# Ledger of designs, part 52: designed miniproteins, single chains

Each design is a single chain, and the fold is of that chain. pLDDT is the mean over its residues in the fold that is shown.

## One batch from the design tools (miniprotein)

Design m1789
Fold by ESMFold2-Fast:
Structure m1789 (fold): chain A 62 residues (1-62)
Amino acid sequence: EAEELLARVEHHADLLRQYGETEKADAFLKAAQEAYDAGDIEKLRQVVEEASRAAHEARLKA
């Protein structure tokens, strides 16, 4: 489950990079890795939600 959540953050980060949001992509990947390493599934889920929203917003501005 945690590995699946990490993969979801990686997917949203790739989209953010495509739309020019490289700084946000890097920040979300760092936050996701820290949550994963800590075993904090709640935090990891929050990062997925935030990254997903940011990717959607970036797409709308493109």
Scores: mean pLDDT 82

Design m1790
Fold by ESMFold2-Fast:
Structure m1790 (fold): chain A 99 residues (1-99)
Amino acid sequence: TPEGLAAEAAAAVPQLVKALEEKVKELAEAAEAAKTGDPEAIKAAQQKMVEASFFLLTAKVVLDLAEPLLSPEEAARFQEALERLEEAIREVEKVIEEA
């Protein structure tokens, strides 16, 4: 049921927010390493960017399902985490393009 899907999504939110925050850290580290122009670091950054992009899409679906059951503060925190990951992905793209 829609209510059952929303409840499962809402239960996953705290873990997903933490995972989003960890992905932001991983991408920031990958971007810094890629700035050296090292081909291995650039390849690793590309791979992490792709993985993070798929994770972002999944997390957005979970937010849409969970939103009716979240407090305004919980929804805002989740949205902020998603926006930070989107920014981190774009930063990795820029670094790779300039390498």
Scores: mean pLDDT 86

Design m1791
Fold by ESMFold2-Fast:
Structure m1791 (fold): chain A 73 residues (1-73)
Amino acid sequence: MDSAEQLMLGAGLSPEQAEGLARYAETGDLTTIPGVDAAKAAAIRALAAEKGMNELGYVAILLTNGKFDEVVP
């Protein structure tokens, strides 16, 4: 397992979601991820804080485990 992209794709992420996550890592803007509006971004941030995790790590876990759509405002 040598690249995050391979792991993300193997976990059922679309290429658009993988690219959006990479852009988020560069910009800090969660709305670069397809399907994320301001309300969903706020919900993801709140859940990451609740778990004591950084946002990028938590977003990656949600996407790689197919639970991204379960995070709703």
Scores: mean pLDDT 68

Design m1792
Fold by ESMFold2-Fast:
Structure m1792 (fold): chain A 61 residues (1-61)
Amino acid sequence: MEEVEKLYKEAVEKAKGKSQTEIARILQEFVEKARELGLSRDEIVALAVKVANEIFKEEDK
């Protein structure tokens, strides 16, 4: 779904340079939007993990 890919990119972009509390809020909004798109629990979890990995990949360096 193109909408899912757009949500993923928006979440990653919004989280750049944000505090941990702001990142948590962004992830919560992302999960809610993914649920509204009709994604299953497993799909939402997998996608949220992917978003978190992309965000924290820069700081892990």
Scores: mean pLDDT 73

Design m1793
Fold by ESMFold2-Fast:
Structure m1793 (fold): chain A 80 residues (1-80)
Amino acid sequence: MSKEMVIALFEATVIRSEADYYIRVYGEKDPEVAELARRAKELADEAIKLIKDGAPISEVQKVLDEARRVLEEADRRIRA
């Protein structure tokens, strides 16, 4: 596996963990945070699947960028 793919796999794993944390801690108090976190987790899982399927790093990065944006939106909502 390339260095870029190893980093991408690590990033996807971190996003999944943060999303699970947001669902557990904030999800019951704010359903919109729960939905954003679930979306980020789904995108992280899609990135992991793309890595396993040998997809180009550009496709993996595109999905990870979207996962990060959605998770950042959840974080902004929590901080607002």
Scores: mean pLDDT 85

Design m1794
Fold by ESMFold2-Fast:
Structure m1794 (fold): chain A 83 residues (1-83)
Amino acid sequence: EEVIEKVKELIEKSASSEDIRNLLLEAGFTKEQADEFIKKLEEIDRELARRHIEDPSLTNEQIREEFIKKAEEYVKELLEKEK
């Protein structure tokens, strides 16, 4: 369960995608799952940037919180598939 917390911490610290990938591999994910996760994080970031343009009332803090929340939900979904 600590995997979700560690991924959140790495995202908050703007750690490299390689660091995140290594944590996922250590947690028992395959290389394909780790690569797909990194790709998904890039998609989430792009989606939130687009939403910020459409709704400039969204603060940078709200966007960051939403990014972390979505990343956490995706990691949780991957963990559920393993169990």
Scores: mean pLDDT 74

Design m1795
Fold by ESMFold2-Fast:
Structure m1795 (fold): chain A 66 residues (1-66)
Amino acid sequence: MEEARKLASEVPPEAQEPAIKAGEYTAKNDLDKAREYGEEAARLAKSPEHADKVGRAMVAAGNEAS
């Protein structure tokens, strides 16, 4: 999960793990957990710029897990 971790490192530390987990659960087709972790990461991002980076980290984690 190299790319996902790089993208996540640019957001608040507390948002990093939920963002990565949301991507991983999306790759597993567990959309309920993916949504839950994605919402938590977005809530912790605190700014539109950080929310964009969270989204990019989630996509990278999903691609790497697929």
Scores: mean pLDDT 70

Design m1796
Fold by ESMFold2-Fast:
Structure m1796 (fold): chain A 68 residues (1-68)
Amino acid sequence: SHADRIVQFAIAMLEKEGRYDLAAEVRAMAAAGVPAEDILRRAREALESEGDYGGAAFMDALLAELRA
């Protein structure tokens, strides 16, 4: 689905940036059936809490794409 592709894109970008723990958390949430919007919000909050404002903004862009 469109939502599944956006979540997979988020995982790929987290892995590319070396955020393997967060990528694994996102992958596990997706496997558990957590809605894509909640997964992306969780990733955004984690990145923001660690001072990665660029990563958080990227997750916000994916949330906008999910809602389009």
Scores: mean pLDDT 87

Design m1797
Fold by ESMFold2-Fast:
Structure m1797 (fold): chain A 71 residues (1-71)
Amino acid sequence: MEKELKELEEKMREAYEKKDAKALREYGAKATEKAEELLREKGYSQETVDRLRELNEALVAKMVAAVEKEL
């Protein structure tokens, strides 16, 4: 699981460097899903999982907005 998150983070970094907003959104969504799975496996509450999902979605949205503004 953590290895998959690292790979997705690397893909997001590549997408950000290439200013590929579409790829950044796609990899961001996948990274959020994997983070949710990891938190559930570690026994975190659903409330905690939901809050971290919102945070991850907000961070991805900010990154995408930054890329789109530069284009």
Scores: mean pLDDT 78

Design m1798
Fold by ESMFold2-Fast:
Structure m1798 (fold): chain A 74 residues (1-74)
Amino acid sequence: MEEAKKEAAEAAEKALKDVLSSGNSLETSIGAAIAAVGAAIQAALEKGMPISEGLEGAKEALTKAVQAVKEAAK
């Protein structure tokens, strides 16, 4: 479980950074949040763990995604 959660967190973080590197618009920030959630879910499914565990493992990346959306909305 710990390795799978770490991989979900890393996948979400990478997806977030990859999308945010394309810009700082509200649309880009929302896209980054969606990409981070999708990456966490995909990693959870690939490791055979519950989606909820994958999202919990990716909590830090998801928190950063929410912050990016708030910053872009200003």
Scores: mean pLDDT 76

Design m1799
Fold by ESMFold2-Fast:
Structure m1799 (fold): chain A 77 residues (1-77)
Amino acid sequence: TKDKGALAAELSALASEEASKSTDPEIKKLLSEEGIKYSEQAKDLGVEGAEDSAKAIKNGDFDTAAKLSKEAAEKAK
């Protein structure tokens, strides 16, 4: 439904926020994988900006990824 994309973007934002706070490399890796997964799901559901969040995670920029995913979720209603 219309809300699934927004939820996926919110979950990606949460994963990126936790990755940014984590000092454990293994947890950071798992959270980055989850963040990418949810950003890709949000993109597939038509959420604008979700792809840019996934790219930020891939570059290790979790703060930017979290902001982009939150912005995408808000715009998706």
Scores: mean pLDDT 82

Design m1800
Fold by ESMFold2-Fast:
Structure m1800 (fold): chain A 81 residues (1-81)
Amino acid sequence: SAEEERELLEEAAERAEELRERVRALLEQGAAAGRLEEVAEKLLEILEEGAERARSLGAEELARALEEIREEARRLAEELA
């Protein structure tokens, strides 16, 4: 289990760029639908919780990636508002 957890967290860190693009797309879709504030608030919450969870598990690289994605999402949400 610990072995599988480590491999999953390493893979998640490598896929952070894919997550970044998906978050961007969701924010753009939210803006187009007039739901930007709702979508942004939910995504920022999920990313914050995910980063804190990753950090608690010792997955520092993943936690940092999620924190960066969250900060970029916050800025993009402001740009799209």
Scores: mean pLDDT 80

Design m1801
Fold by ESMFold2-Fast:
Structure m1801 (fold): chain A 86 residues (1-86)
Amino acid sequence: TEAEALGQQAVDTLEQGAKEGQALKAAGDTQKAKQTLMDAVKQAEELAKQGVDLALAAGDTDLVKEIAARAVQAAKPVGELLEEIE
């Protein structure tokens, strides 16, 4: 469904952001790494919100919980990288 696709896009965005952020950090570009990680979080939050809103409109409470839980799990590596850069 569209809600599932948006939830997956949020996870993919966070995973790609973590990968790019880690590479930039390893290259010594901590400012770019921080910006990349922050942009990934912002984009993923918007995608996850859209997915949750669609799931709620469909009455699919289980999908709402799944989208939220997956986004939280995918965000953990991003948050850890941001803490290391600060």
Scores: mean pLDDT 87

Design m1802
Fold by ESMFold2-Fast:
Structure m1802 (fold): chain A 60 residues (1-60)
Amino acid sequence: SMSDWIISNSGSNIDNSTTIDGIDNWYDNTIGMSNSHDPSDTISIISNNSTYMNTHIDNM
């Protein structure tokens, strides 16, 4: 699914991110991609991304 693709690609981006600003940039890129596809997918991705970001930040 597109969510799986975004999570896979975000992992690579996050591996090179050392700041919250880097995470925000990843988030904006993810939203940009989803906006090009389907609004329902956008909402689902945002929900999944929010949980992922919170978990990742806690582990930073």
Scores: mean pLDDT 50

Design m1803
Fold by ESMFold2-Fast:
Structure m1803 (fold): chain A 86 residues (1-86)
Amino acid sequence: SAVEAIRAALAEALRRLERLAAEHPESEVLRAAVAELREALANPEEVLALLKAAGLSEEEAVAAVRAAVEALLELAERHAAELAAS
């Protein structure tokens, strides 16, 4: 189902982001990003409902979530690299 696909994408992203946050425990930004993904993962039905309300099909909603978590992980990795360079 679309809800299961969204849950799977969010869960995988959360696992990767939690590892990154654990390497940088001083980062409030990474900690906040982990909290945000945990909230989304707790309510994947609400994530789907929001995207459908925005006019997306279920297939488009799944693709949008996958793209959004990939972009979030790229930004988080860049932030972590900037912290490591300081």
Scores: mean pLDDT 86

Design m1804
Fold by ESMFold2-Fast:
Formats: structure tokens, C-alpha cells, sequence
Structure m1804 (fold): chain A 75 residues (1-75)
């Protein structure tokens, strides 16, 4: 089991990797597919650890997931 700090660092890393894929490879179907997989991994980590995250942490992560989903749809 990851510490809360390690979990947050992992979530930030997944967010950043997905963002860079969508930014650096616009309209690339393979990059979109990989970014979608990273987004789904973030969602699973959040659901697994929902009871460990504060309401403000959950809101911040959910806002990042929404932004990534929007970028993916616009790509």
C-alpha cells in the first residue's frame, strides 16, 4: 500500500504523462489511446483510495480528470 504522499505523486505523474501525450502528439490515435488508458488508471487509483483522500484532494483530482477527458475529446 502506498503512503498518501506516494499516491498523490503517482497521480500527478499519470496526469502529467497523459497531458504531454495529448499536447505533443495532437490528433495521433495511438497517443489518444495511451492517454485514455492513463486516465482510466487514475480513475481506478482514486476509487481504490477514495476513503484516504480529503474532499479538497478528491475535487482537485476530479477537476484534472475532467480537463484530461476534455482534451482527449478535442484531440
Amino acid sequence: MLSLVALLIRLVGLDFEAFLLLRNHPKDPEAQKKAQALLEEMKKEVERNRDRLSPSELKSIEERLKELEKLLKES
Scores: mean pLDDT 80

Design m1805
Fold by ESMFold2-Fast:
Structure m1805 (fold): chain A 84 residues (1-84)
Amino acid sequence: GEEVRRQMAEGSKKANELFKEFKERVEKEKLSLEEQYKLLEEKVEELAKKEAEEKSVAYGVMHGIIGIELGVKKVELELKKKKE
């Protein structure tokens, strides 16, 4: 189980770094909620493909974490549609 624990830690760290870069890009480029959702959706698709190809626990963890953030963004987008 040591390799699995290492891969989980690595995947979590990389997912946090990717999400930090995403947030910095959103602020710098003034991205809309729609643009934010599309970028996260594209990243989730990329990570899902890498998880399948590499069969890596690290990519699985990254896919899961960024997938949760995509879910949060989907809720934000739906709330925007209801208030505007």
Scores: mean pLDDT 84

Design m1806
Fold by ESMFold2-Fast:
Structure m1806 (fold): chain A 75 residues (1-75)
Amino acid sequence: MTLEELRQRALQTPFYWIEHAEEAGIKLEEIEEKLRAERAALEAALATETDPELKALLREALAAIDAALEEIKKK
């Protein structure tokens, strides 16, 4: 898996699940819980990461999850 593939997956996945939650039969609470767990894991990874490219990707992924969590909050 390339850095670019990881970036695309990290940025798109949270919004996909929010958009399709009802269609997929998944509760928004389950998606929110999963996103919070993913956020905690990414934050821990960012704290120990030394590669500047991976740090940038992790920050982008965290921002995407934060935006997705805010979207759930507004519903």
Scores: mean pLDDT 70

Design m1807
Fold by ESMFold2-Fast:
Structure m1807 (fold): chain A 58 residues (1-58)
Amino acid sequence: SADELKNKLGSCLSSAKNASQAEECISKYLPALTSQLSAEEADAIKLMAEDAIKLLSE
């Protein structure tokens, strides 16, 4: 379900130590999530993912 995918993405991102690992988490879970969510919800998840990559790349 979408909630399980959100939890898996969150756990993966919290374990990521660099931008490359965060990108792998996103590539693994985001496509399945966006296929189950509305456009607005998908955009929100995408922005959260981009923020996580930015934080880790600083």
Scores: mean pLDDT 79

Design m1808
Fold by ESMFold2-Fast:
Structure m1808 (fold): chain A 94 residues (1-94)
Amino acid sequence: MESELVARLVGAVLRFLGALLDGDLAAAAEAAKRMAETAKKLAELGAATEEDVRLLRRVIERLRRLAEENPDNEEVKEALREVEEALRIVEEAV
C-alpha cells in the first residue's frame, strides 16, 4: 500500500512537471490535486516524510505563481487550496 502510494505520488509529480512544460494549466491543476490526495493518504498511514512536506511547499510556490498570472483560472485556484490543505495535514503528521 505505501509503495503503491509513493509510486502514485511520483507519477503525479512527473505529470505536473510535464503539464507545466506544455503550458497545460488544466493538466497541471489535476496533477497537483492528485499529489495532494496521495500525500494526505500517506499522512493517514503514518508514512509521510519531511521530503513530502518540501515537495508540497514547492508545488504551492508554483501554483501561487500560476494563479497570480492566471487570475480567472478557477481550476488552478482550487488546486492551490487543495495542496495548501494537504500540506497542513502532512505537516501535522511528520
Scores: mean pLDDT 84

Design m1809
Fold by ESMFold2-Fast:
Structure m1809 (fold): chain A 106 residues (1-106)
Amino acid sequence: HMLTTPEDAVKAAYEYLKKAGFKAKLEKVTIDGRETYIVKVEGGEQGKRINEAVEKAYEHAKRGDPDAAVAALDPLFRETGDYLGKAVRYLRVAFGLIGAEVAGRP
């Protein structure tokens, strides 16, 4: 599927996190007057690591640093699981796009 917006990418990540067995939530946020979403998961030490990486990526994206936002998610590729790997790829797309928009890059 062709992803055209950060919202499409974060929703894809949310679906893959659910398939990976996480209780996932979409949280509505506003960045530079634009409504979008981040995803959070409940439970366990792995869920905590996912939330920490997502929060770091969000903070970098909010500052207009897409490269740092994407890099904040790299530790999650050390986790095992096909669905989690797919979720991380979509999160990289979402936060990369958000960071680029904030930086004024198309």
Scores: mean pLDDT 78

Design m1810
Fold by ESMFold2-Fast:
Structure m1810 (fold): chain A 79 residues (1-79)
Amino acid sequence: SAAEWQAFLDGLREEVEKLLEEISKIKDEEEKKKKLEELKKGFEELYERMRAAITDPALLERLDALEEEVTKKIEELLK
């Protein structure tokens, strides 16, 4: 249902924010980069699957906004 997708997207945002914060604290630069690349790949794969499954335009807009936000944060941390 739309409500279940909404709750899932909210939970996904929260979980990704936690992971990004934890990764940002990694002292080893190579380990940090590896974790960020793994997160980026995993999120892109999940995004494509969700994009294919969701038919509600409002939920797709939220998903696209989340993908843009997550990608931007990962790229910022990869500097």
Scores: mean pLDDT 85

Design m1811
Fold by ESMFold2-Fast:
Formats: structure tokens, sequence, C-alpha cells
Structure m1811 (fold): chain A 91 residues (1-91)
């Protein structure tokens, strides 16, 4: 999977939630976390976002746990954001 293909999958999820499009994985923290926290129900929005992200990744043969266990620099910013979203979902 290319960096652009991964970014396109994330942007498809962002579009479904009416979140702004990102041009790099590093922008995910500055866009997604505030958007979730500013929603009417942050915990519910976080859980629904993670569910949709997992669904879209699995459709492409990518496991979210495999990304979380990866040491690739491409996934480091993404893993940080996913962990923060999981924390919000469990509040």
Amino acid sequence: MTKEEFLNIINEVLKEFNFPEIHSIEELESIVIPSIKNSKDPSKTAAEFLSKLKEKLEEKGISLPDIKDSDEELFEAFKKVVLEIEKIANE
C-alpha cells in the first residue's frame, strides 16, 4: 500500500463524518481530535469513527491491530491519533 492510498482511505472516513480533508497523516491529530471533542457526543463520535476506519481498512485487507504493532514511521502519527480516539471512546 502506498502513502497516497492510505491517505485516501482516511479521507474517505473523514468525508463521511464531515471532517476536513487531510494532506498528510500528521494533520490527523490537529483535525480529527478537535472535531471529535467538539461533537455533541465525543465518546460516541470517537467509537463510530474508529468502527468506520476499521471497516474501510479491512475492506483493503489491512488490520488496524497490525498498524498499531508496526514500527513504520508512516504509521507512528496515525497510531498516536488512534490511541487518543480510543481513549475518548472509552470515557
Scores: mean pLDDT 75

Design m1812
Fold by ESMFold2-Fast:
Structure m1812 (fold): chain A 80 residues (1-80)
Amino acid sequence: MSLLDLAEKALAALFPSAEVSLRRELARRIVEAAQGDRERLLALIATLKARVDAQPDPAATLNDLAALEALFDEAVRETP
């Protein structure tokens, strides 16, 4: 299984209500940020989920690409 397949499956499980196109774009960015490291990829996904869940309205956040990209940038900065 490729890291992209792993990221897409994990995002589908954690964010099933998000649009498929949004999950695919997010998976691509996570794979790029992980730089081939499976542990980093899983850490990035876990950090992103925690940040989405911490928002006042997680469901609305999942349908806002700009908000998701901001949270992803924060996840990348906090993941070693």
Scores: mean pLDDT 77

Design m1813
Fold by ESMFold2-Fast:
Structure m1813 (fold): chain A 80 residues (1-80)
Amino acid sequence: LEKAIEEALKELEEELKLPEEVIEELRKEETREEIKELVREGLANTNMPALELARNVLLAKVMEILGISEEELIAKIPRK
């Protein structure tokens, strides 16, 4: 669980080029515990892999911290 969250955070940090302020917020003990609980609930109620759940929860938290919509967040992911 924790390993999946760490891996997802690392992937998102690289993909979205997250500001240090957002990364600091996501690494706060309170925020990490909240993320961990949400991923745990997802694992209990869905058949989604832990890494995918962690990625989705982290994306939701990034949107909350930045005060942006899902559309705005997706626009920040570079087109390959």
Scores: mean pLDDT 72

Design m1814
Fold by ESMFold2-Fast:
Structure m1814 (fold): chain A 81 residues (1-81)
Amino acid sequence: VSIEEALERIKEAIEKSDLSEEDKKIVLEIIDELLARARANPSLSLDQLLAELAHRVAERLSEENFQKLMEVISEVAKELE
């Protein structure tokens, strides 16, 4: 699975999650920035991008909403080969 495909699947799962529209907007904005970085620097791994996503989201979301997001990401990651 490509990094772009993995990030798109995560975006789709977030859109379908029970997160607030405000939190979804924040997370999707961060993922779009990470997609742009992956395109500009193809040496970045999915693990590095997911670690950066988790770090940036932890600064902007509450602990409860951060946990919900991490559950969504974990579910998508388990489905990726």
Scores: mean pLDDT 79

Design m1815
Fold by ESMFold2-Fast:
Structure m1815 (fold): chain A 99 residues (1-99)
Amino acid sequence: AAVERLAEEARDGAIDAIKNGEITVEQLRKALEALRALPDDATYEEIIEAARSVNPVIAKIVEEVAWRGRHHGLTPAQIKEAVIRGLERAIEEVEKEKK
């Protein structure tokens, strides 16, 4: 339940940032690649830095999700999973609406 809630927050934040022209779908794909390359024992700081290496707006979304996940007692691995799922769903939704 907590992981799915965080995934929804990451999805909504990413969609809003795309609609506002702050980030592109290509930047989200690069962030997903960076996040997926992290080991299962990656720290909260490493997860946030992977997003920051791509884009500061994506880093802010990930940082907010990580902060909430930590307060709900989630592990870094669970937060990484939630972020990856959320960003994947954001790309799928934006691509489905592609004119």
Scores: mean pLDDT 84

Design m1816
Fold by ESMFold2-Fast:
Parts: structure tokens; C-alpha cells; sequence
Structure m1816 (fold): chain A 85 residues (1-85)
């Protein structure tokens, strides 16, 4: 449902914000990775605002894109942590 997709997207944004905050605390973090995550958050927030304007198929694709963005951000954070140790 629209409400379930919206909740999944809001969770993804919250996770990206947490990852971003942690990444910004690391001295070896790449500024380009920080910028990429900030852009992903902004893009997802705009998609959430207009989510009801998309078809169900497009909404599912947006949720999968959000999950992929979180997974990618987690990988970037893991690399930055390793480089900062």
C-alpha cells in the first residue's frame, strides 16, 4: 500500500541520515561520498512528497532504489571506518 511504501522510504531516509552523521565524524571520509549521501536523502525526500503521483509499479521501484541507496551508504561507511582506524 501507499502508506507501507511511505514508511519504508521514511525508514530509508532515517538510516541514510544516521549513516551520514557517522560518516561526517570520521577523518578519512571522502567528501564526495558525503555529498552523494546528502543528494540521495534530498532526492528521496522529494520522492516521498510526490509518492502518490506515481504508479504502484513506480512506487515499488522507488522503494527498491531507496534500499539500494542505504546498502551502498553502509558500504561507504564501512570503508571510511576501516580507513579511519
Amino acid sequence: SLEEYKKELEKAVAELRAILAELKSLPAADPRDIAAIEKAIADLEELIKNLDSYSEEEQKQIVEQAKNAVAQARELLARAKAASA
Scores: mean pLDDT 88

Design m1817
Fold by ESMFold2-Fast:
Structure m1817 (fold): chain A 55 residues (1-55)
Amino acid sequence: MQENIDRVRAVVLEVLESGERVTQAQLRERVGLSPATFTRAFRAVVGESVREFLA
């Protein structure tokens, strides 16, 4: 799980630094995890849902 958490954190930081507009699908694709694993790891890292983060 930690490896998945680290991967999500890295991608989230990259998106925040670039300021680019991304969809949930694009973010998930960049992380390279299954939808279920991505959702779980994302909430663990960010503390909110992907939808809330991208709002």
Scores: mean pLDDT 74

Design m1818
Fold by ESMFold2-Fast:
Structure m1818 (fold): chain A 69 residues (1-69)
Amino acid sequence: SSRIEALRQQYDALNQQALAAEAAGDTDGVKALYRQQIAIYRELESLGDPDARELRDATEQRLALLEKQ
């Protein structure tokens, strides 16, 4: 579970960075941060985190919408 805890801390840090990038209008930065979050969610899913799939799917949908813009 310590690995899951470490990955969740990394996710929280990336969320803070993504919110800051979004507030700054840095769309490319937001896209890069979403890709990093997706990688973390994939690892969390492989470790059996029950929320990871839904969080990954939601982030992939947000990334796809930004890529359409």
Scores: mean pLDDT 87

Design m1819
Fold by ESMFold2-Fast:
Structure m1819 (fold): chain A 66 residues (1-66)
Amino acid sequence: DEEKKEKIKKIAAKYVSDETAEKIAEDIAKLGYTSVKTLVDYYKVSEEKAKKIAEEIKKEKLAEVL
């Protein structure tokens, strides 16, 4: 869902570069889930920013947060 991807990208872009936000949004939209650990380990997002991204995604029900 392209609309869901764009919403996730806007959330992530508040905390990380547009390039990283686009990659995060693409992967989450494709998989339907994310976690703080994945954001930290794979995308090299700080734990504080990763928590904020995951919390906003969960609040907006855009993907499952593990």
Scores: mean pLDDT 86

Design m1820
Fold by ESMFold2-Fast:
Structure m1820 (fold): chain A 113 residues (1-113)
Amino acid sequence: SVVVRPAEGKAKVEGTATLAADGKTGTVSGKAEGELEVDGLGKQKVEGEISGGLTMTGATTAELVGQFRGKALETGGEVVALARGPATLTATSATTAAVKADVELVGNVVLPA
C-alpha cells in the first residue's frame, strides 16, 4: 500500500536550455535541490530533476514552468511537483544557455504505507 501526501516548497535549479529560433521560448532540463513542507511530516530536503519550458521575459531572464521529479531525502519518498519561477540564462551558444532558477514546488510525496 501507498500514502500520498501533499507538499509545497522551493528549489534551486541548475541546468541547460535549448532556445527556440523565435527568441521567445525554450526548453530546459536540470538538477534541482530544495525543501518541501510535507503534510503531516514537516520539512523534507529534496533532490531531483526539472524538465520544462521557458518563456523569455528579457534578454537573459525567463519564467520557468515544468515538472520536478525526485526524492525526499529523510523518508525516501518519491516527489512529483509542478515547478514555477524566475530563471536567469547565460548563453553558451546561439541556441543553448546555462540556466539558474529559483522555483516554487507544488505537488505530492509518495510513501510506502
Scores: mean pLDDT 89

Design m1821
Fold by ESMFold2-Fast:
Structure m1821 (fold): chain A 96 residues (1-96)
Amino acid sequence: SRETVLKMIGITLRAIGLLLDLELIESRLDEFSKEELEKLLEKLEKELEEAKSLLKEVESMKPELDEKFAERAIKLIEEVIKKIEELIEKIKEKLK
C-alpha cells in the first residue's frame, strides 16, 4: 500500500503542476509567435495522451486507494484533460 500511496502522490503533484502551467500558458497565449504556438500544440497533444494514460492508471489502482482520495485524484486528472483540450482548440483557432 505504501508503494501505491507514493505513486499516487507523484501523479497528483504532476497533475497540480500541469494545471498551473496550463493556466500560465493560457494567460500569455497572445504573446506567442506562430512558430511557438505550433511547438506548444505538439507538446500539449503529447501531454494530453500522457494525462489520459494517468487517468487509466489511477482507475486501475482505485481498489487499493481510499475511495474519496481516488475520486478526487480522478476528478483532478479529468480537469487537466479538459483544460489541455480547451487550450489545444484555442491554439488551433489562433493558427487559422
Scores: mean pLDDT 85

Design m1822
Fold by ESMFold2-Fast:
Structure m1822 (fold): chain A 55 residues (1-55)
Amino acid sequence: MEDEKALEEFIEKVKKDIEYLKKNRTPENQVGIDKRINFLKDLIEKAKEGFEKLK
């Protein structure tokens, strides 16, 4: 289904964003970066749960 492929593409894009954030993590910004990474990980989990409930 089109929605399933869109979900997979979304998850891959978010994973790349997380990798980019980890690569640019510094002592000065690590708290903000860690918070953003946790937000993105939670977003992936919520998206998967939401998709399962709708389909």
Scores: mean pLDDT 78

Design m1823
Fold by ESMFold2-Fast:
Structure m1823 (fold): chain A 64 residues (1-64)
Amino acid sequence: MKPDNQEILEALARMALGILRATKPSKEEIEEFGEKMAERLRKLGASEELLKEFEERVRKLVEE
């Protein structure tokens, strides 16, 4: 089975969230990293659904 580009981008998004959870940076650093990663995912062809899910997970990390 050929990997779907979206599956690879989803794995990258999950890795980014894992790094944030492990390093426990400040809320400002989480927001900045999340915004930069979302922009990179968008440029790499991430779907709007994937971007929305990623941004929502970043928001929850900032709030929790």
Scores: mean pLDDT 76

Design m1824
Fold by ESMFold2-Fast:
Structure m1824 (fold): chain A 68 residues (1-68)
Amino acid sequence: EEVKKEIERIGEQLLALATSPEARAQIERDFKEALEVEEKDPNNYTKIIGLILRAVGVLVEEEIRQRR
């Protein structure tokens, strides 16, 4: 429960930083998948953290795209 709440909190913070609908959609998908992993296999922290890192990467890629 607490881990799920923390994942949701991080997801909300990253979504607040997303500037494009494409970035927002990808972050939403990554966090939805992370929450599904937490529900089905809560000890798979490597996959959960990997999905969160992917969402952070989406924000970095969006920033690079906007500077072009």
Scores: mean pLDDT 80

